# Designed miniproteins, single chains, continued (5), part 14

Each design is a single chain, and the fold is of that chain. pLDDT is the mean over its residues in the fold that is shown.

## One batch from the design tools (miniprotein)

Design m16450
Fold by ESMFold2-Fast:
Structure m16450 (fold): chain A 88 residues (1-88)
Amino acid sequence: MKVKVIVVDPNEERLKKVEAKLKELLEDVKIVRKTKRILVVEGTSELSLAEILKRITEDVPLNAAILPDNTLLLFSPEMVQEAIELAK
């Protein structure tokens, strides 16, 4: 399954932790976008979106939404407005 993960968090250390975890969970990982607050990663996985979500959020306290086309949106509570814009 092809998966896209969008992460919105102003905390660079949490973004690094999420990036590292995505590299462990996904195959053929491609970083599509990386800024101080936004990370967009594409990859493939045999895991369900729910399982990927669970494994990422185990150690990283982020809000999460499953979007159409196998897209996961992860965001800190303070970035809810930017997360809503990216979900459009």
Scores: mean pLDDT 80

Design m16451
Fold by ESMFold2-Fast:
Structure m16451 (fold): chain A 130 residues (1-130)
Amino acid sequence: MDPEKLRILLVDDSGRALEELAELVREVAEELGIPIEIDLAYTGEAALLLLDTAKYDLVLVDVRTEDMSGVELIRAAREKHPDAFLVAIGGSTRDPAVRERLLAAGADAVLPKPVTREQVAALLRAVVER
């Protein structure tokens, strides 16, 4: 029997960064034997639409999108998906004040760019064990 797929949403307004992250997540999931499905959003508005139409187990949000703040996206994602594992990513996440706001909005984890293979493996394991 095929195991149920882990559904992942990746959000970034940089197509290059989004594709690089998607490739890393796919590679790590394959190495761990975790079946996954990845949806990509290039804007905060597109991310909100996807969050309204599907359930996600893991959501990774770049805190710098042109149409919406990362704090607003994380807050909306938490309201729509109370049980989803929410991760905020970006260069500004090294600022303690930005980290505090993201955690207060409902983020489970806050990671600086670039995201490492080890961090992706830890996230996938944490979500599967829920």
Scores: mean pLDDT 81

Design m16452
Fold by ESMFold2-Fast:
Structure m16452 (fold): chain A 83 residues (1-83)
Amino acid sequence: MSKEELLAEIAGLLLTLSHEQLKEFARKLKEEFSDNAELQALLDQALAQTDREDLLGLIMTALSTLSREQLEKALEIVKELLE
């Protein structure tokens, strides 16, 4: 799967999540990619948002900075949240 296909699949799943589930996803991404300073900063900004759409937009921006292999891990995290 390409980076663009992974981003599209993750985006589709994130659109089905509640505000609280999106915050949980952002927290799990911060734990998984603790050494990625750019991602950490974007996710901290995302978690500070009160609007679901702003939170989602910043999560998608953060995900767009990840490699294909890192996006495969992000997809696993979002699927685990849906279990």
Scores: mean pLDDT 86

Design m16453
Fold by ESMFold2-Fast:
Structure m16453 (fold): chain A 90 residues (1-90)
Amino acid sequence: SAEERLVELLVQALEAELAGDRERAEALLAEAHRLYAEIDAEDPERARRALLRALAEGAARAAERAAAEGREDLAAELRALAAELRARAE
């Protein structure tokens, strides 16, 4: 679905940013922004839920990275944030 594509684009943009690939992150964010605007124009609640799902997935990925770097307290906080955002998206 368009919502699933938006989530994928936003998560890929975050991964690119965390990898230091700013050019790829900017291109993915531009595509995500266009798709978000299209969904939001049709159904703002659907766009909101997709954004919350993307933020939750992004927080979960950031938590994995923080844990790999030995930043266990930050990883725990990011996992808690991901759980909260997922609950709000339902």
Scores: mean pLDDT 84

Design m16454
Fold by ESMFold2-Fast:
Structure m16454 (fold): chain A 64 residues (1-64)
Amino acid sequence: SRDEELYALALRAIEEGDLNAAYIYAQLLTDPALRAEAFRALARALEEMGRHEAAAVMYQLADA
């Protein structure tokens, strides 16, 4: 499905360090569960980079 492809693209972008692309792919997800998982994955990557404030915003988006 479109959401499965976008979710895979978001995770690949995180692995490649392209956090801007990951954010865009996560925003395009219409499945709430996959969107939440994508934002949590992005939040964890930001935490690992020491970007705690940006990570907090991503966690908030996952919980919305």
Scores: mean pLDDT 88

Design m16455
Fold by ESMFold2-Fast:
Structure m16455 (fold): chain A 84 residues (1-84)
Amino acid sequence: TQAKIDALRQQADALLAQSDALSAQALATRAEGNALAKKLDEIDKEKGKEVYEKKRAESRDLLVQGSGYAVLAISYIVQALVLE
């Protein structure tokens, strides 16, 4: 029983770490997109808009994926608590 609780907690911690990493990547992707869009907008506003929208979509996808890992982690935490 204790070994099962420990395994669930370890899996939850790993999933939360993956969620945090994806959130950090999403923020970095958004910042990169904003910087690139600003530079391109001075040359070609159409390309600036395309880069901004693409990076915003990439950031959103990373956040959605991270949310999935966080929900799964919460499920494992709840399972560990029930086994206590």
Scores: mean pLDDT 83

Design m16456
Fold by ESMFold2-Fast:
Structure m16456 (fold): chain A 85 residues (1-85)
Amino acid sequence: SSELEKLLEEVREEVRRIKELVEKYSPLLSPEDQERVRKLVEEIIRLADNMIKNTKNVEEAELALKAVRYALELLEAKLEHLLKS
C-alpha cells in the first residue's frame, strides 16, 4: 500500500539522519568513542535494514519507525554527552 511505502521511506530517512549525525560528530570524539559509536550505528543500520525487508503491514512499519526514531534520539543524547566530556 502507499501508506506502507511512505512509512518505510520515513524509516530510510531516519537512517540517513543517523548516518549524517555520525559523519558530522564522530570526528570530534576520541578514537575509543569513535569505535564504540561506529559499532552501535552499524548495528542500528543492520536492524533497520532487516525491518524494512521483513515489514509486511502498516502496523509493523509504524513500530519500525518508532524504534528507529528512538535509536536516533538515544544516539543524539549519547553524542551530546560525549562532546561535553
Scores: mean pLDDT 85

Design m16457
Fold by ESMFold2-Fast:
Structure m16457 (fold): chain A 61 residues (1-61)
Amino acid sequence: LTPEQVANIQTAIALMLIAGAPKEEIKAGVEKLRDVYPEQTEKILKLLDEGKFDEAKPLIL
């Protein structure tokens, strides 16, 4: 992924959070970052699965 593609994915995830999208859609967006940020992606997905949205949000944005 290019830096521009990464920024576009992060923006899409931010918009999903603002719109109140389902957790599974947010997780699908985060999964697209795995190739660039594998460790951070795993941490975010784990926090989302645990319902820790407040802890996950600053790692996504």
Scores: mean pLDDT 77

Design m16458
Fold by ESMFold2-Fast:
Structure m16458 (fold): chain A 87 residues (1-87)
Amino acid sequence: ETEEIREKMEKIYKEMTEEKIEEALKLLKEKGVVILYVGEGTASEESVELGREAYENKKLVVVIYTDDTEKAKQFTAAVIEEVLKKL
């Protein structure tokens, strides 16, 4: 399932518009969907708190292992779009 979702997200992220990415990032924060990433990724204090709260409330937490911040943003947008379709 994780690999299936990853492949689906990669396809969507390649087709994401900058406008959709920006809107998805806003929805991420408002809906309590949290993205955390490692490597060069510096999680803000706010992101860490949201991740902890989401985990405790069994919300969606997506962990992306990447050193590319822009790629992480696009991946985040793709994940949000897929999750909203299922909800």
Scores: mean pLDDT 52

Design m16459
Fold by ESMFold2-Fast:
Structure m16459 (fold): chain A 84 residues (1-84)
Amino acid sequence: SAADVAAARAAGRAAEARFQAVYEDPNASVEEVLAALDEVVAELRRVIDALRAAGKITDAQAAEKKAQIDAQLPQAKEALRAER
């Protein structure tokens, strides 16, 4: 439903805000930053599932978006480890 999509997007924004706070904290460990990133990714997957359930995207489009996340995540994690 539109309400489920809105709720998923709100949760995603909250996870992104938490990631930003942890990323900007000079006392945060690499492990804490990576854990916050994993939470953002989990909420992004929930948004994709909510959009598919609401009929706004196809099963193929949902699978493609998840595959893109899975392909990009290792490089994003490596970059964060290199910065810390």
Scores: mean pLDDT 87

Design m16460
Fold by ESMFold2-Fast:
Structure m16460 (fold): chain A 106 residues (1-106)
Amino acid sequence: MKELIEEGLNEKDEAKRVKIVLELFLEELRERGASDENIAKLKEILENPETPAEEVVEVFLKILDEIAKNANEEEKKLLEEAKELLRADPEALKAQVQKWYDTLKK
C-alpha cells in the first residue's frame, strides 16, 4: 500500500496520480465491507461535480451501512454518529469530497 501511494504522489501525469490514489481509497472501502455497486457510484460522484449534495450523502450513508455490518458495537455507534453529521449538512459533505478530489489533481 505505501509503495502504491508513494508512486501515485510522485507520478508526473496528473491523471495517473489521481487514478492511483482514488483506486487505493476505493480499495480501502471495499476491504472494510463496501459493495462494488456503491464503490462504483462513489467513483461516479467524485468524477461528476454536478451531482446533487443529497445524492452524495445517500451513497456515503449506504457505504457506512455496509461497513457497519462488519463493525463491532463501539464502531457501529461511531458510524451512526457520522451518518447523523452527514445528514445534517449535505452541502458541507459535497464540498469536502470535491475539495479532496481537487487536491488529488494538484
Scores: mean pLDDT 70

Design m16461
Fold by ESMFold2-Fast:
Structure m16461 (fold): chain A 73 residues (1-73)
Amino acid sequence: MRARKIGLDVVDAIEASGGVATAAEIAERLGVPESVVATALRELEKEGFLERVAPGVYRLVDAEGARAALEAA
């Protein structure tokens, strides 16, 4: 499973949703399994680019920083 490519798509999807989204919403927008999105969300949260504001709900903290880090990896 490669979190790097889907991570960028996830960041874009959250930003398009106004900065807050659920794994299910992102999975539907990207046409990928929810489990794949959930893995990418956890990785971005651990790196500090997302914060978990409620169970299954994530807020984008730094879109530019997240994109830069994912491009560098």
Scores: mean pLDDT 77

Design m16462
Fold by ESMFold2-Fast:
Structure m16462 (fold): chain A 101 residues (1-101)
Amino acid sequence: EEEEWFAELKKQLDEIFSLAKKDINGIFEATLKVDQLLAKAPPELQPVLRETGELIFDLLNPEKAKSKAEELLKKVPEIRQQNPLAGELMEYAAKKILEML
């Protein structure tokens, strides 16, 4: 069941990233959807989802978004040691942001 709900979380994030790719309005809508997801998320994933929301908002400044995504990718091994799912989620989100730039 853990694999199942985590797969569903990644599907919701895929929809959010697709929305952020469309335009500036999509970035704002995507940020709001991450906030809604954060409110329902397990406590151990909340820090990673908060970083994901900030990263999406930073797409308004692509240079800043790129720098922050690269910094977060460097921290993935450390996050993964504390919580493997949180590390996987952070890597997934940071890579998606870099693909959008």
Scores: mean pLDDT 82

Design m16463
Fold by ESMFold2-Fast:
Structure m16463 (fold): chain A 69 residues (1-69)
Amino acid sequence: DVLEKMKKIVDEGLENNKLDEASKEVSKLLQEVAKEKGSEYMEELRDEVTLYYIEKDAELGGGLVGPLR
């Protein structure tokens, strides 16, 4: 499941202070999803990952806000 893989990347990025690397890896996966299943499906996954990132950042006591790019 691509969504679960993206969530893991976000979690590791937040835990290890490697959000830039996590963002690049998630972006790469989203590009592959867009090529394979279309842009609409990719947008849905991006939105779910963005919500997960915001929620996880808040859970870890962070003050970061915004979508992964």
Scores: mean pLDDT 74

Design m16464
Fold by ESMFold2-Fast:
Structure m16464 (fold): chain A 120 residues (1-120)
Amino acid sequence: MELLKEAVLTLSLAIKDALQVEALLTGNFKEAEEYIKRVDELTEKALKALDEKDLEAFNEQLKELKKLVEELAEKSKNEKIKEALKLVAEFLEKLLNGEVPSKEEILELYKKVTELLEEA
């Protein structure tokens, strides 16, 4: 369960980083704040489900998070932010398919997202 918690926390950080970069480029800080609040709420619910060993509830929160990430990717006008969010959505899909990521895979995802956002 430790690696799933690390994955969820890392994905949450990556999404919030993308939202902050988008806000800096667009000046839309209020919209970013509202999305960050939604990401934090879904992340907290997912972590609670893992603590309770409720995989059905965990998968439900990950589906909502993936839907939010896909919405953000579609709304963004920046190709690097879109690409970063698509990588996050693909990683969420792997978790939803029951894949447990390695520590290396989690770190590689965050590195790739960070590199894309630096080019945004």
Scores: mean pLDDT 89

Design m16465
Fold by ESMFold2-Fast:
Structure m16465 (fold): chain A 80 residues (1-80)
Amino acid sequence: MQLSQELQRGIFLGIADIALSVIRHEAIVNNLSPAQFMARVNQMRDKLIAEMRAAGMPDSDIQAISDEYNARAQRMLSEM
């Protein structure tokens, strides 16, 4: 049974925000370079895509959330 698309998007956007907050905290604590920060962002994005696909989310929603995740990561990087 498929969860509503709105609920699925909300859940994965929430997971993405938590993941980015953790990566940002690690970057500050461990004094990571921009390249190291983006490497961790990319690793987490790949895991997030795999989880969304496993949850049966449509490819269009997976792409939209991936794009939003990347945009948020770039904004965080510019604020560091």
Scores: mean pLDDT 82

Design m16466
Fold by ESMFold2-Fast:
Structure m16466 (fold): chain A 85 residues (1-85)
Amino acid sequence: SALEQLKEQIDAVVELLSSEDLHAQIAGKLLQIGTILDIQLYLKQNPEKAEEYREKLLAYIDELLADPNLSERAREGLEKIKASI
């Protein structure tokens, strides 16, 4: 589903931003921007389900943010994605 694809993109953002490799970190920042745009487009295209999709995405992001071992870069990225919802 599109929600599953968006969650997979969020997971990839976290993985890339948490890397010690600068190239991976840059890729993570670019994917973060792409993910925000994809979320905005998805919500716009699915107005009847927008509230359900926001709730599910926010719950998922909050679950990831609850990890005390989450890197500062990944936390910042997730907060920016969360602010876009």
Scores: mean pLDDT 90

Design m16467
Fold by ESMFold2-Fast:
Structure m16467 (fold): chain A 55 residues (1-55)
Amino acid sequence: SPLDELLARMEALYATLSPEQRVALDRRVGELAAQAQSEQEALDRIQALLDEAEK
């Protein structure tokens, strides 16, 4: 599912980050999810954040 794919991407990215970077990214993901009006909007916003972070 799109959610499972997103979680796999987050896990892979977290494995490359320091503990401090993981906390910062996790907080930002949580903020985007909390501000979303729907699950799909949350997924879209988090995907955009991960695309930027992976550059």
Scores: mean pLDDT 79

Design m16468
Fold by ESMFold2-Fast:
Structure m16468 (fold): chain A 66 residues (1-66)
Amino acid sequence: MKTVSAVHSDEEAAQATAEALRKAGAENVRVIKAGDRYVTVADSEDPEKVAEAARAVPGTLDVKIE
């Protein structure tokens, strides 16, 4: 299982991403406020599928898999 993180400038985009990641089968989905940015973090056994779902959300600035 790998961690997927998506960065957003607003909370609405971060919440929309969290919903999309849950629908894509991601586990432990959470939204974290980091300064003036919001980060949606989730764990998945299929990180590329989850990352693709995050990139499809309008307002997503960056997506990282670790």
Scores: mean pLDDT 83

Design m16469
Fold by ESMFold2-Fast:
Structure m16469 (fold): chain A 57 residues (1-57)
Amino acid sequence: SALRKRLLEAIGRVLATIGDLFQAELDNAPQEVIDQLRQQLAAQRAELAALDAELDK
C-alpha cells in the first residue's frame, strides 16, 4: 500500500539522519550543523509517528 511505502521511507530517513548525526558528532562538526540535524530528526520522528498512527486505523 502507499501508506506502508511512505512508512518504510520515513523509517529510512530517520535511520539515515541518526547516522549523519552520529558521524557529525564524531567529526566534531560545528554546533549549528549538529543542531540542524537534531531538528531534522525531530521533524522526521514526528512524521513517522503520524504515519504509524494512520496504520492503527
Scores: mean pLDDT 84

Design m16470
Fold by ESMFold2-Fast:
Structure m16470 (fold): chain A 95 residues (1-95)
Amino acid sequence: SEEELKKKVEKLRQEAIDLDAEATLGWLYARFHDHPLWEEYEALANRASRLADEAKNATSEEQVKKIEGELQSLRAELDRLRAELDAWIAKRNAQ
């Protein structure tokens, strides 16, 4: 239904906003530790911001599914960057 589509669109927009915030925090944290991953976090924040705009303008179930897939990919990339950064910091602190 149109009401269900509207609810899905708002949920995706919020998920994209949350991922943008997380990527921005990762950018700040990587920069604090002088790690070059801050560039990758900046790219992910920009991608999340774009997905929030795409979600806001989504008018079909096909567009919703595409955005869901892109958000899942971005979540996986953020999790990978976080694990890499945390491992690097732990290794540096152990030396």
Scores: mean pLDDT 87

Design m16471
Fold by ESMFold2-Fast:
Structure m16471 (fold): chain A 96 residues (1-96)
Amino acid sequence: GMELMVAAIKGNTEKTLKLAEEVKDDGTIGVAMALLTSAAILYENGHYETADKILDLIASSKNLLRGARSLTKSEGFAKLPEDVQAKIKAWLEKNK
């Protein structure tokens, strides 16, 4: 999870997506948090296409999608920019 978030912070979109693809089969809440946080960082930094692809990876797994939903109720999620929160919530509702 840490390497994924660091790659997202650095704006390395190719590495972020590659690491996301490698961890997507691990349905733990930790992986859901790392993927959701990485997507949020990418949205804030204008990397919308890569962020959307990471959200699509979350939607591909019912366990990751459930984890992401739980994380939207967290204090950490509430501290994200309001536009990023709204985009992630709208995307999760579309994949309900």
Scores: mean pLDDT 79

Design m16472
Fold by ESMFold2-Fast:
Structure m16472 (fold): chain A 107 residues (1-107)
Amino acid sequence: MSEARILDVRAEGGRVTVTHELTGEATVATVAVVPRDAELTRGAPLPAERVLARRGGVPASGTAVVEGADVRAGDLVAVVEGAGLGPVLGVASVGADGRSVGWPLPA
C-alpha cells in the first residue's frame, strides 16, 4: 500500500519547501497546497478548484518547492501519488511559524 510521510514543511515568502517520502511503487509525486478548510480523503483525488498551488512530477521521495502559494497558518500541504491530482496519501497542516510535519491521512 502506498503511503506518504511529510518530513518537513517550510513556508517562506510565497514558496513552500516540502520534504516528503512516498512508499510503494510510485516513482513520482505531486505536492499541493490547499486551504485549511479543504476536506481531503485518503486515496481520493485533490479537488482541483481548492488547489492554491502545486508542483507535479517531483521524485517520490525528496524535497519539492511549490511556488505561487499565498500560504497561511493552518493551510494544508498534500502529497499525491503521480504527476496529477491523483490519490492523496499524506497531509501536513502549516504551523504559525511556517513549519510542520505530517503523516499519512487516516483511512
Scores: mean pLDDT 74

Design m16473
Fold by ESMFold2-Fast:
Structure m16473 (fold): chain A 119 residues (1-119)
Amino acid sequence: SLEERKKRVLERVDEIVAEAKTLSKQEIFAKGVEDLLKFPEFNGNENYALFFLYLYYQEAKRVGIEKTVEEYVRLIVEDKPYLQPELTALEYVLKLFIRDGELTPEQLREIVEKELAKL
C-alpha cells in the first residue's frame, strides 16, 4: 500500500542517519561499494560499483541536496526492483552529505516529510 511505502521511506531515513553518525567518510564509501556489489548487475566489479556511486554523488552535487532527497523518496515510493542499485547509491550519497555537514538529519527529515505530504 502507499502507507506501507511511506513507512519504508521513514525507516530507511532512520537507517541513513544512524549509519552516517557511526561511520567515517572512508567507511561510508567502502560499505557503499560492498552493498552495491551484492547486486548481480555489478558482477563483483569493485571499480564499476565505485564509479556508479561516484556518478550519483556528482549528480547530487550538480542538482543539489533537496532535489536528490526528493528523487530518493520518489524511487522508494515507485517501489521498482530494478531501481534498487540507484536507491542504494543515493542512500550512501545522503550519508556522505550528512557526514560532511552539508545535510543535517533534521533537514533530511523535513524534505522527506514535505515530499511524502504531496502523496
Scores: mean pLDDT 87

Design m16474
Fold by ESMFold2-Fast:
Structure m16474 (fold): chain A 75 residues (1-75)
Amino acid sequence: MSVVDKAAAYATLLAHARERGAAPEVIAAMEEAAAAGASLREILDMLHAAGLIDASTIEVTDVSADEVAIRELPG
């Protein structure tokens, strides 16, 4: 498990979505959700639904308001 800052994690996921050609409405929805305090899990599930990542191999646990624990499951 790695503990990371939520703001940095959100920024990385948004950059990934843009790089992978996510529709502007998907990017806007993710930015709005992140600004509203959505969990990293919700953002990952949005990317999974858009077909941009496989969120089923990623476990995310909220550690604090500012930090998440991320674990990649063995494939």
Scores: mean pLDDT 73

Design m16475
Fold by ESMFold2-Fast:
Structure m16475 (fold): chain A 86 residues (1-86)
Amino acid sequence: ITGSQISTAIRIIHKDITGKDSPTVSKDDFRQIMKKSGMSQSVADDIISKSVDDSGNIGVGTASNVMLKDYPDGVKKIIDTADKIK
């Protein structure tokens, strides 16, 4: 699994929740994506803290790389959740 595959999965889930597609998401939208994928609030908040940009938004690519490094079990949950939507 690559960061690009995780980014695609996050964007699929984001669009399913919000109706919008974007390479950056709000902190609240990211928490909803994580919750829908079965991840805890503490995991979501840790990823947010490591991937928030200077504008206060979460870059989907940055968040994907954080997940790949720190939360490999979370990666499987995100991919599985996106596959169920598609």
Scores: mean pLDDT 83

Design m16476
Fold by ESMFold2-Fast:
Structure m16476 (fold): chain A 69 residues (1-69)
Amino acid sequence: QVYTLQTFAELLADAKANPGAIFQVVSGRLKAANGDSYGPGSTFKGAFLVQQIENGGLMSPETVIQRLD
């Protein structure tokens, strides 16, 4: 499963439903709540991804995130 800025709500829903699943940045960057930026190859558990995004983190327009099975 692959997500972009346009499917941001779907990414959040998937990460909330699957807090233990691993998500990876495959292109672009994910901005964390504290302002840190994570580039391609960075991996996160769904629970961590939700926490970063909902507390002020954001995908750039070119960011692509993939759920790893």
Scores: mean pLDDT 79

Design m16477
Fold by ESMFold2-Fast:
Structure m16477 (fold): chain A 109 residues (1-109)
Amino acid sequence: MSPVEKLWELLEKMFTASPEEQIELAREMLELVKKEYEKLSKEEAEEVVRILVSAALMLAGTEDRRAIEVAAELLEKAREIAEKYNLSETLKALIDRAAAAVEEALAAV
């Protein structure tokens, strides 16, 4: 299974998971990305960024401080990947919008 396929499986599991399980799944995403992101194609890197942004927004919606802190970590890693692979301004803008939403959620809890 490719790293991207595994990240999609983790994201899919988050949709039906409890808040605690969503945090665990997001931590598994972070560990997988840390191990594999140096070996990605540019197309795979773009997909990884989209997955991390989706997961971060889901965690921000939980109103759980621990989940929102993990969301911030996911977006920091998404930014690293976007810079490393010189991804599009559109993807960088997507990360910035997600980061603003996560920062707002963290300030509200």
Scores: mean pLDDT 86

Design m16478
Fold by ESMFold2-Fast:
Structure m16478 (fold): chain A 80 residues (1-80)
Amino acid sequence: SKESEEYVQMLKEALDDAEERFKKIVKDEEKLEKFKELVEKTKAELEANKNDLEKVKKIAIETSEKVFEIINEYNKEEEE
């Protein structure tokens, strides 16, 4: 649906913005690659499900949780 496609586009833009912000803060290449892989995988899943609004919403929630876990894990490592 048009609503689902617009939501997917919004999420892709949010992922690109998150990746750009992460690159400015984190200089570790391995950590940057892991984040980039998550973004690429999520974009592929969103494209595969772009006509299913409920599935897109679930992907968004699951991805936000994974992004939060990655950020928290890196913050804990840097605080040691």
Scores: mean pLDDT 78

Design m16479
Fold by ESMFold2-Fast:
Structure m16479 (fold): chain A 72 residues (1-72)
Amino acid sequence: MKQKLVRDVSLAGVPATITLEIEDGKIKLHVTLAEDDPAARAKAQAVIDDISTSLRSQHGYEVVSKEITVEK
C-alpha cells in the first residue's frame, strides 16, 4: 500500500518540508529546505535520523532513501 505524508516545519528558523513515502515496508525520506543554511541542514539531518530510527525499530520498515535538498 502506498502512503505519502507531507509536513511543513521550521528548522533553525528556515521553512522546510518533510516528505515521507512508504511503499511495501520501504521508506523514502526527503527534507526540502527553503534556503541553504548549515544549522537548518544539521536539524534536517537530525530529523531524518530520528524518523529513520523510530520507523526501523518500532515498525520494522526499511529506509531506502534519505535526501536533503534546497528549493530555488
Scores: mean pLDDT 79

Design m16480
Fold by ESMFold2-Fast:
Structure m16480 (fold): chain A 93 residues (1-93)
Amino acid sequence: SEVLEKMRELFEKAREAAAAGDYDAFRKIVDEMLKYGVENGTPEQQKLLNEAYKKILEAEAEGIKAGVPRSELADRILQILEETLKKLEELEK
């Protein structure tokens, strides 16, 4: 519950940074979010967050290769994080 609440807080901060066009701030918040979850989560939460991090790295690599703008990379990462938050919520049932 505390981990999920912190993840939601950091997700909203990441969305705000992305909306402001500050990709560097966005990426730092995303890294903080994933680090916090891995350091403070249960083994099942840590597994989901490590899988999310792998997907984010893959999305960044493909986006760079395709020459997509930073705003589009941020949108792709936010989508991965939003899906991960839903999976974290399912673990608390």
Scores: mean pLDDT 85

Design m16481
Fold by ESMFold2-Fast:
Structure m16481 (fold): chain A 93 residues (1-93)
Amino acid sequence: SEKLEELQKKLEEAEARMKELEKEYEEAKAKGDKAKVEAIQKEMEKIQKELLEFFADVLELPEEVKEKLLENYFNPKEEISEELLPLLESYLE
C-alpha cells in the first residue's frame, strides 16, 4: 500500500510535468523554434530516466510492467489499462 501510494504520487508528478512540457513542445514546434523543441525533448528524456531509475531501484518492478508504465505516461493519449493496476497492486503490496 505505501509503495503503491509512492508510485502513484511519482507518476502523477511525472504526468503533470509531461503535460506541461508537451504543451510547450507543441507551441515551440508551431513557432519553428528548433532550439526550444530540442531543450524540451531533453527535459522529457530526463523525466523518463528518473522514472526508470525509480522503478528499478525503489520499487523492484518487473521489466514488462516498467515498460508499460513508461509507454503509458510518455504517450498520454491512452489511460493505464484496468489490467495493469491490479498487477501493480500485487507487486507493491
Scores: mean pLDDT 70

Design m16482
Fold by ESMFold2-Fast:
Structure m16482 (fold): chain A 93 residues (1-93)
Amino acid sequence: VSDADLQKDIDDGMTLIAISVADITKSRGKTVEAAKFLLEQFKKHPDNEGIARKAVELAKEAGDKETLKEIAEEAKKAGLDDIAEEAEKAIKE
Protein backbone atom coordinates (compact mmCIF):
# COMPACT_ATOMS: atom_id res chain seq x y z
CA VAL A 1 0.00 0.00 0.00
CA SER A 2 1.38 3.42 -0.96
CA ASP A 3 1.57 6.32 1.51
CA ALA A 4 -0.90 8.22 -0.71
CA ASP A 5 -3.43 5.35 -0.55
CA LEU A 6 -3.01 5.12 3.23
CA GLN A 7 -3.46 8.89 3.66
CA LYS A 8 -6.62 8.79 1.52
CA ASP A 9 -8.04 5.95 3.66
CA ILE A 10 -7.25 7.97 6.82
CA ASP A 11 -8.83 11.14 5.38
CA ASP A 12 -11.95 9.23 4.22
CA GLY A 13 -12.26 7.58 7.65
CA MET A 14 -11.86 10.92 9.46
CA THR A 15 -14.56 12.48 7.24
CA LEU A 16 -16.98 9.60 7.91
CA ILE A 17 -16.38 9.77 11.68
CA ALA A 18 -16.85 13.57 11.80
CA ILE A 19 -20.05 13.42 9.71
CA SER A 20 -21.39 10.50 11.81
CA VAL A 21 -20.77 12.41 15.08
CA ALA A 22 -22.53 15.45 13.58
CA ASP A 23 -25.52 13.36 12.37
CA ILE A 24 -25.87 11.78 15.85
CA THR A 25 -25.66 15.25 17.45
CA LYS A 26 -28.34 16.53 15.03
CA SER A 27 -30.59 13.51 15.81
CA ARG A 28 -30.46 14.60 19.48
CA GLY A 29 -31.86 18.03 18.49
CA LYS A 30 -28.45 19.76 18.62
CA THR A 31 -28.17 20.89 14.98
CA VAL A 32 -26.35 24.16 15.83
CA GLU A 33 -23.76 22.26 17.91
CA ALA A 34 -23.35 19.72 15.08
CA ALA A 35 -22.67 22.48 12.53
CA LYS A 36 -20.17 24.20 14.88
CA PHE A 37 -18.41 20.87 15.52
CA LEU A 38 -17.95 20.36 11.75
CA LEU A 39 -16.74 23.96 11.35
CA GLU A 40 -14.01 23.29 13.96
CA GLN A 41 -13.05 20.04 12.15
CA PHE A 42 -12.91 21.96 8.84
CA LYS A 43 -10.62 24.62 10.40
CA LYS A 44 -8.23 21.81 11.42
CA HIS A 45 -8.51 20.10 7.98
CA PRO A 46 -9.15 22.94 5.46
CA ASP A 47 -8.64 20.61 2.47
CA ASN A 48 -11.54 18.37 3.59
CA GLU A 49 -14.36 19.40 1.25
CA GLY A 50 -16.76 16.74 2.61
CA ILE A 51 -16.69 18.17 6.14
CA ALA A 52 -17.13 21.72 4.79
CA ARG A 53 -20.17 20.76 2.67
CA LYS A 54 -21.83 18.94 5.60
CA ALA A 55 -21.16 21.95 7.88
CA VAL A 56 -23.00 24.22 5.38
CA GLU A 57 -25.93 21.75 5.23
CA LEU A 58 -26.34 21.59 9.03
CA ALA A 59 -25.83 25.33 9.60
CA LYS A 60 -28.48 26.05 6.92
CA GLU A 61 -30.93 23.61 8.60
CA ALA A 62 -30.26 25.30 11.97
CA GLY A 63 -30.72 28.80 10.49
CA ASP A 64 -27.38 29.75 12.07
CA LYS A 65 -26.22 32.62 9.84
CA GLU A 66 -23.19 33.33 12.06
CA THR A 67 -21.85 29.78 11.55
CA LEU A 68 -22.64 29.99 7.81
CA LYS A 69 -20.61 33.24 7.62
CA GLU A 70 -17.65 31.60 9.40
CA ILE A 71 -17.84 28.57 7.05
CA ALA A 72 -17.85 30.90 4.03
CA GLU A 73 -14.76 32.77 5.34
CA GLU A 74 -12.85 29.53 6.11
CA ALA A 75 -13.82 28.02 2.72
CA LYS A 76 -12.50 31.13 0.92
CA LYS A 77 -9.21 30.86 2.85
CA ALA A 78 -8.98 27.20 1.76
CA GLY A 79 -9.73 28.05 -1.92
CA LEU A 80 -13.10 26.23 -1.84
CA ASP A 81 -14.97 29.06 -3.59
CA ASP A 82 -18.01 26.89 -4.54
CA ILE A 83 -18.61 25.97 -0.89
CA ALA A 84 -18.14 29.61 0.18
CA GLU A 85 -20.74 30.72 -2.41
CA GLU A 86 -23.19 28.03 -1.20
CA ALA A 87 -22.82 29.23 2.42
CA GLU A 88 -23.28 32.89 1.40
CA LYS A 89 -26.39 31.96 -0.63
CA ALA A 90 -27.83 30.17 2.43
CA ILE A 91 -27.34 33.35 4.51
CA LYS A 92 -29.39 35.36 1.95
CA GLU A 93 -32.30 32.87 2.04
Scores: mean pLDDT 81

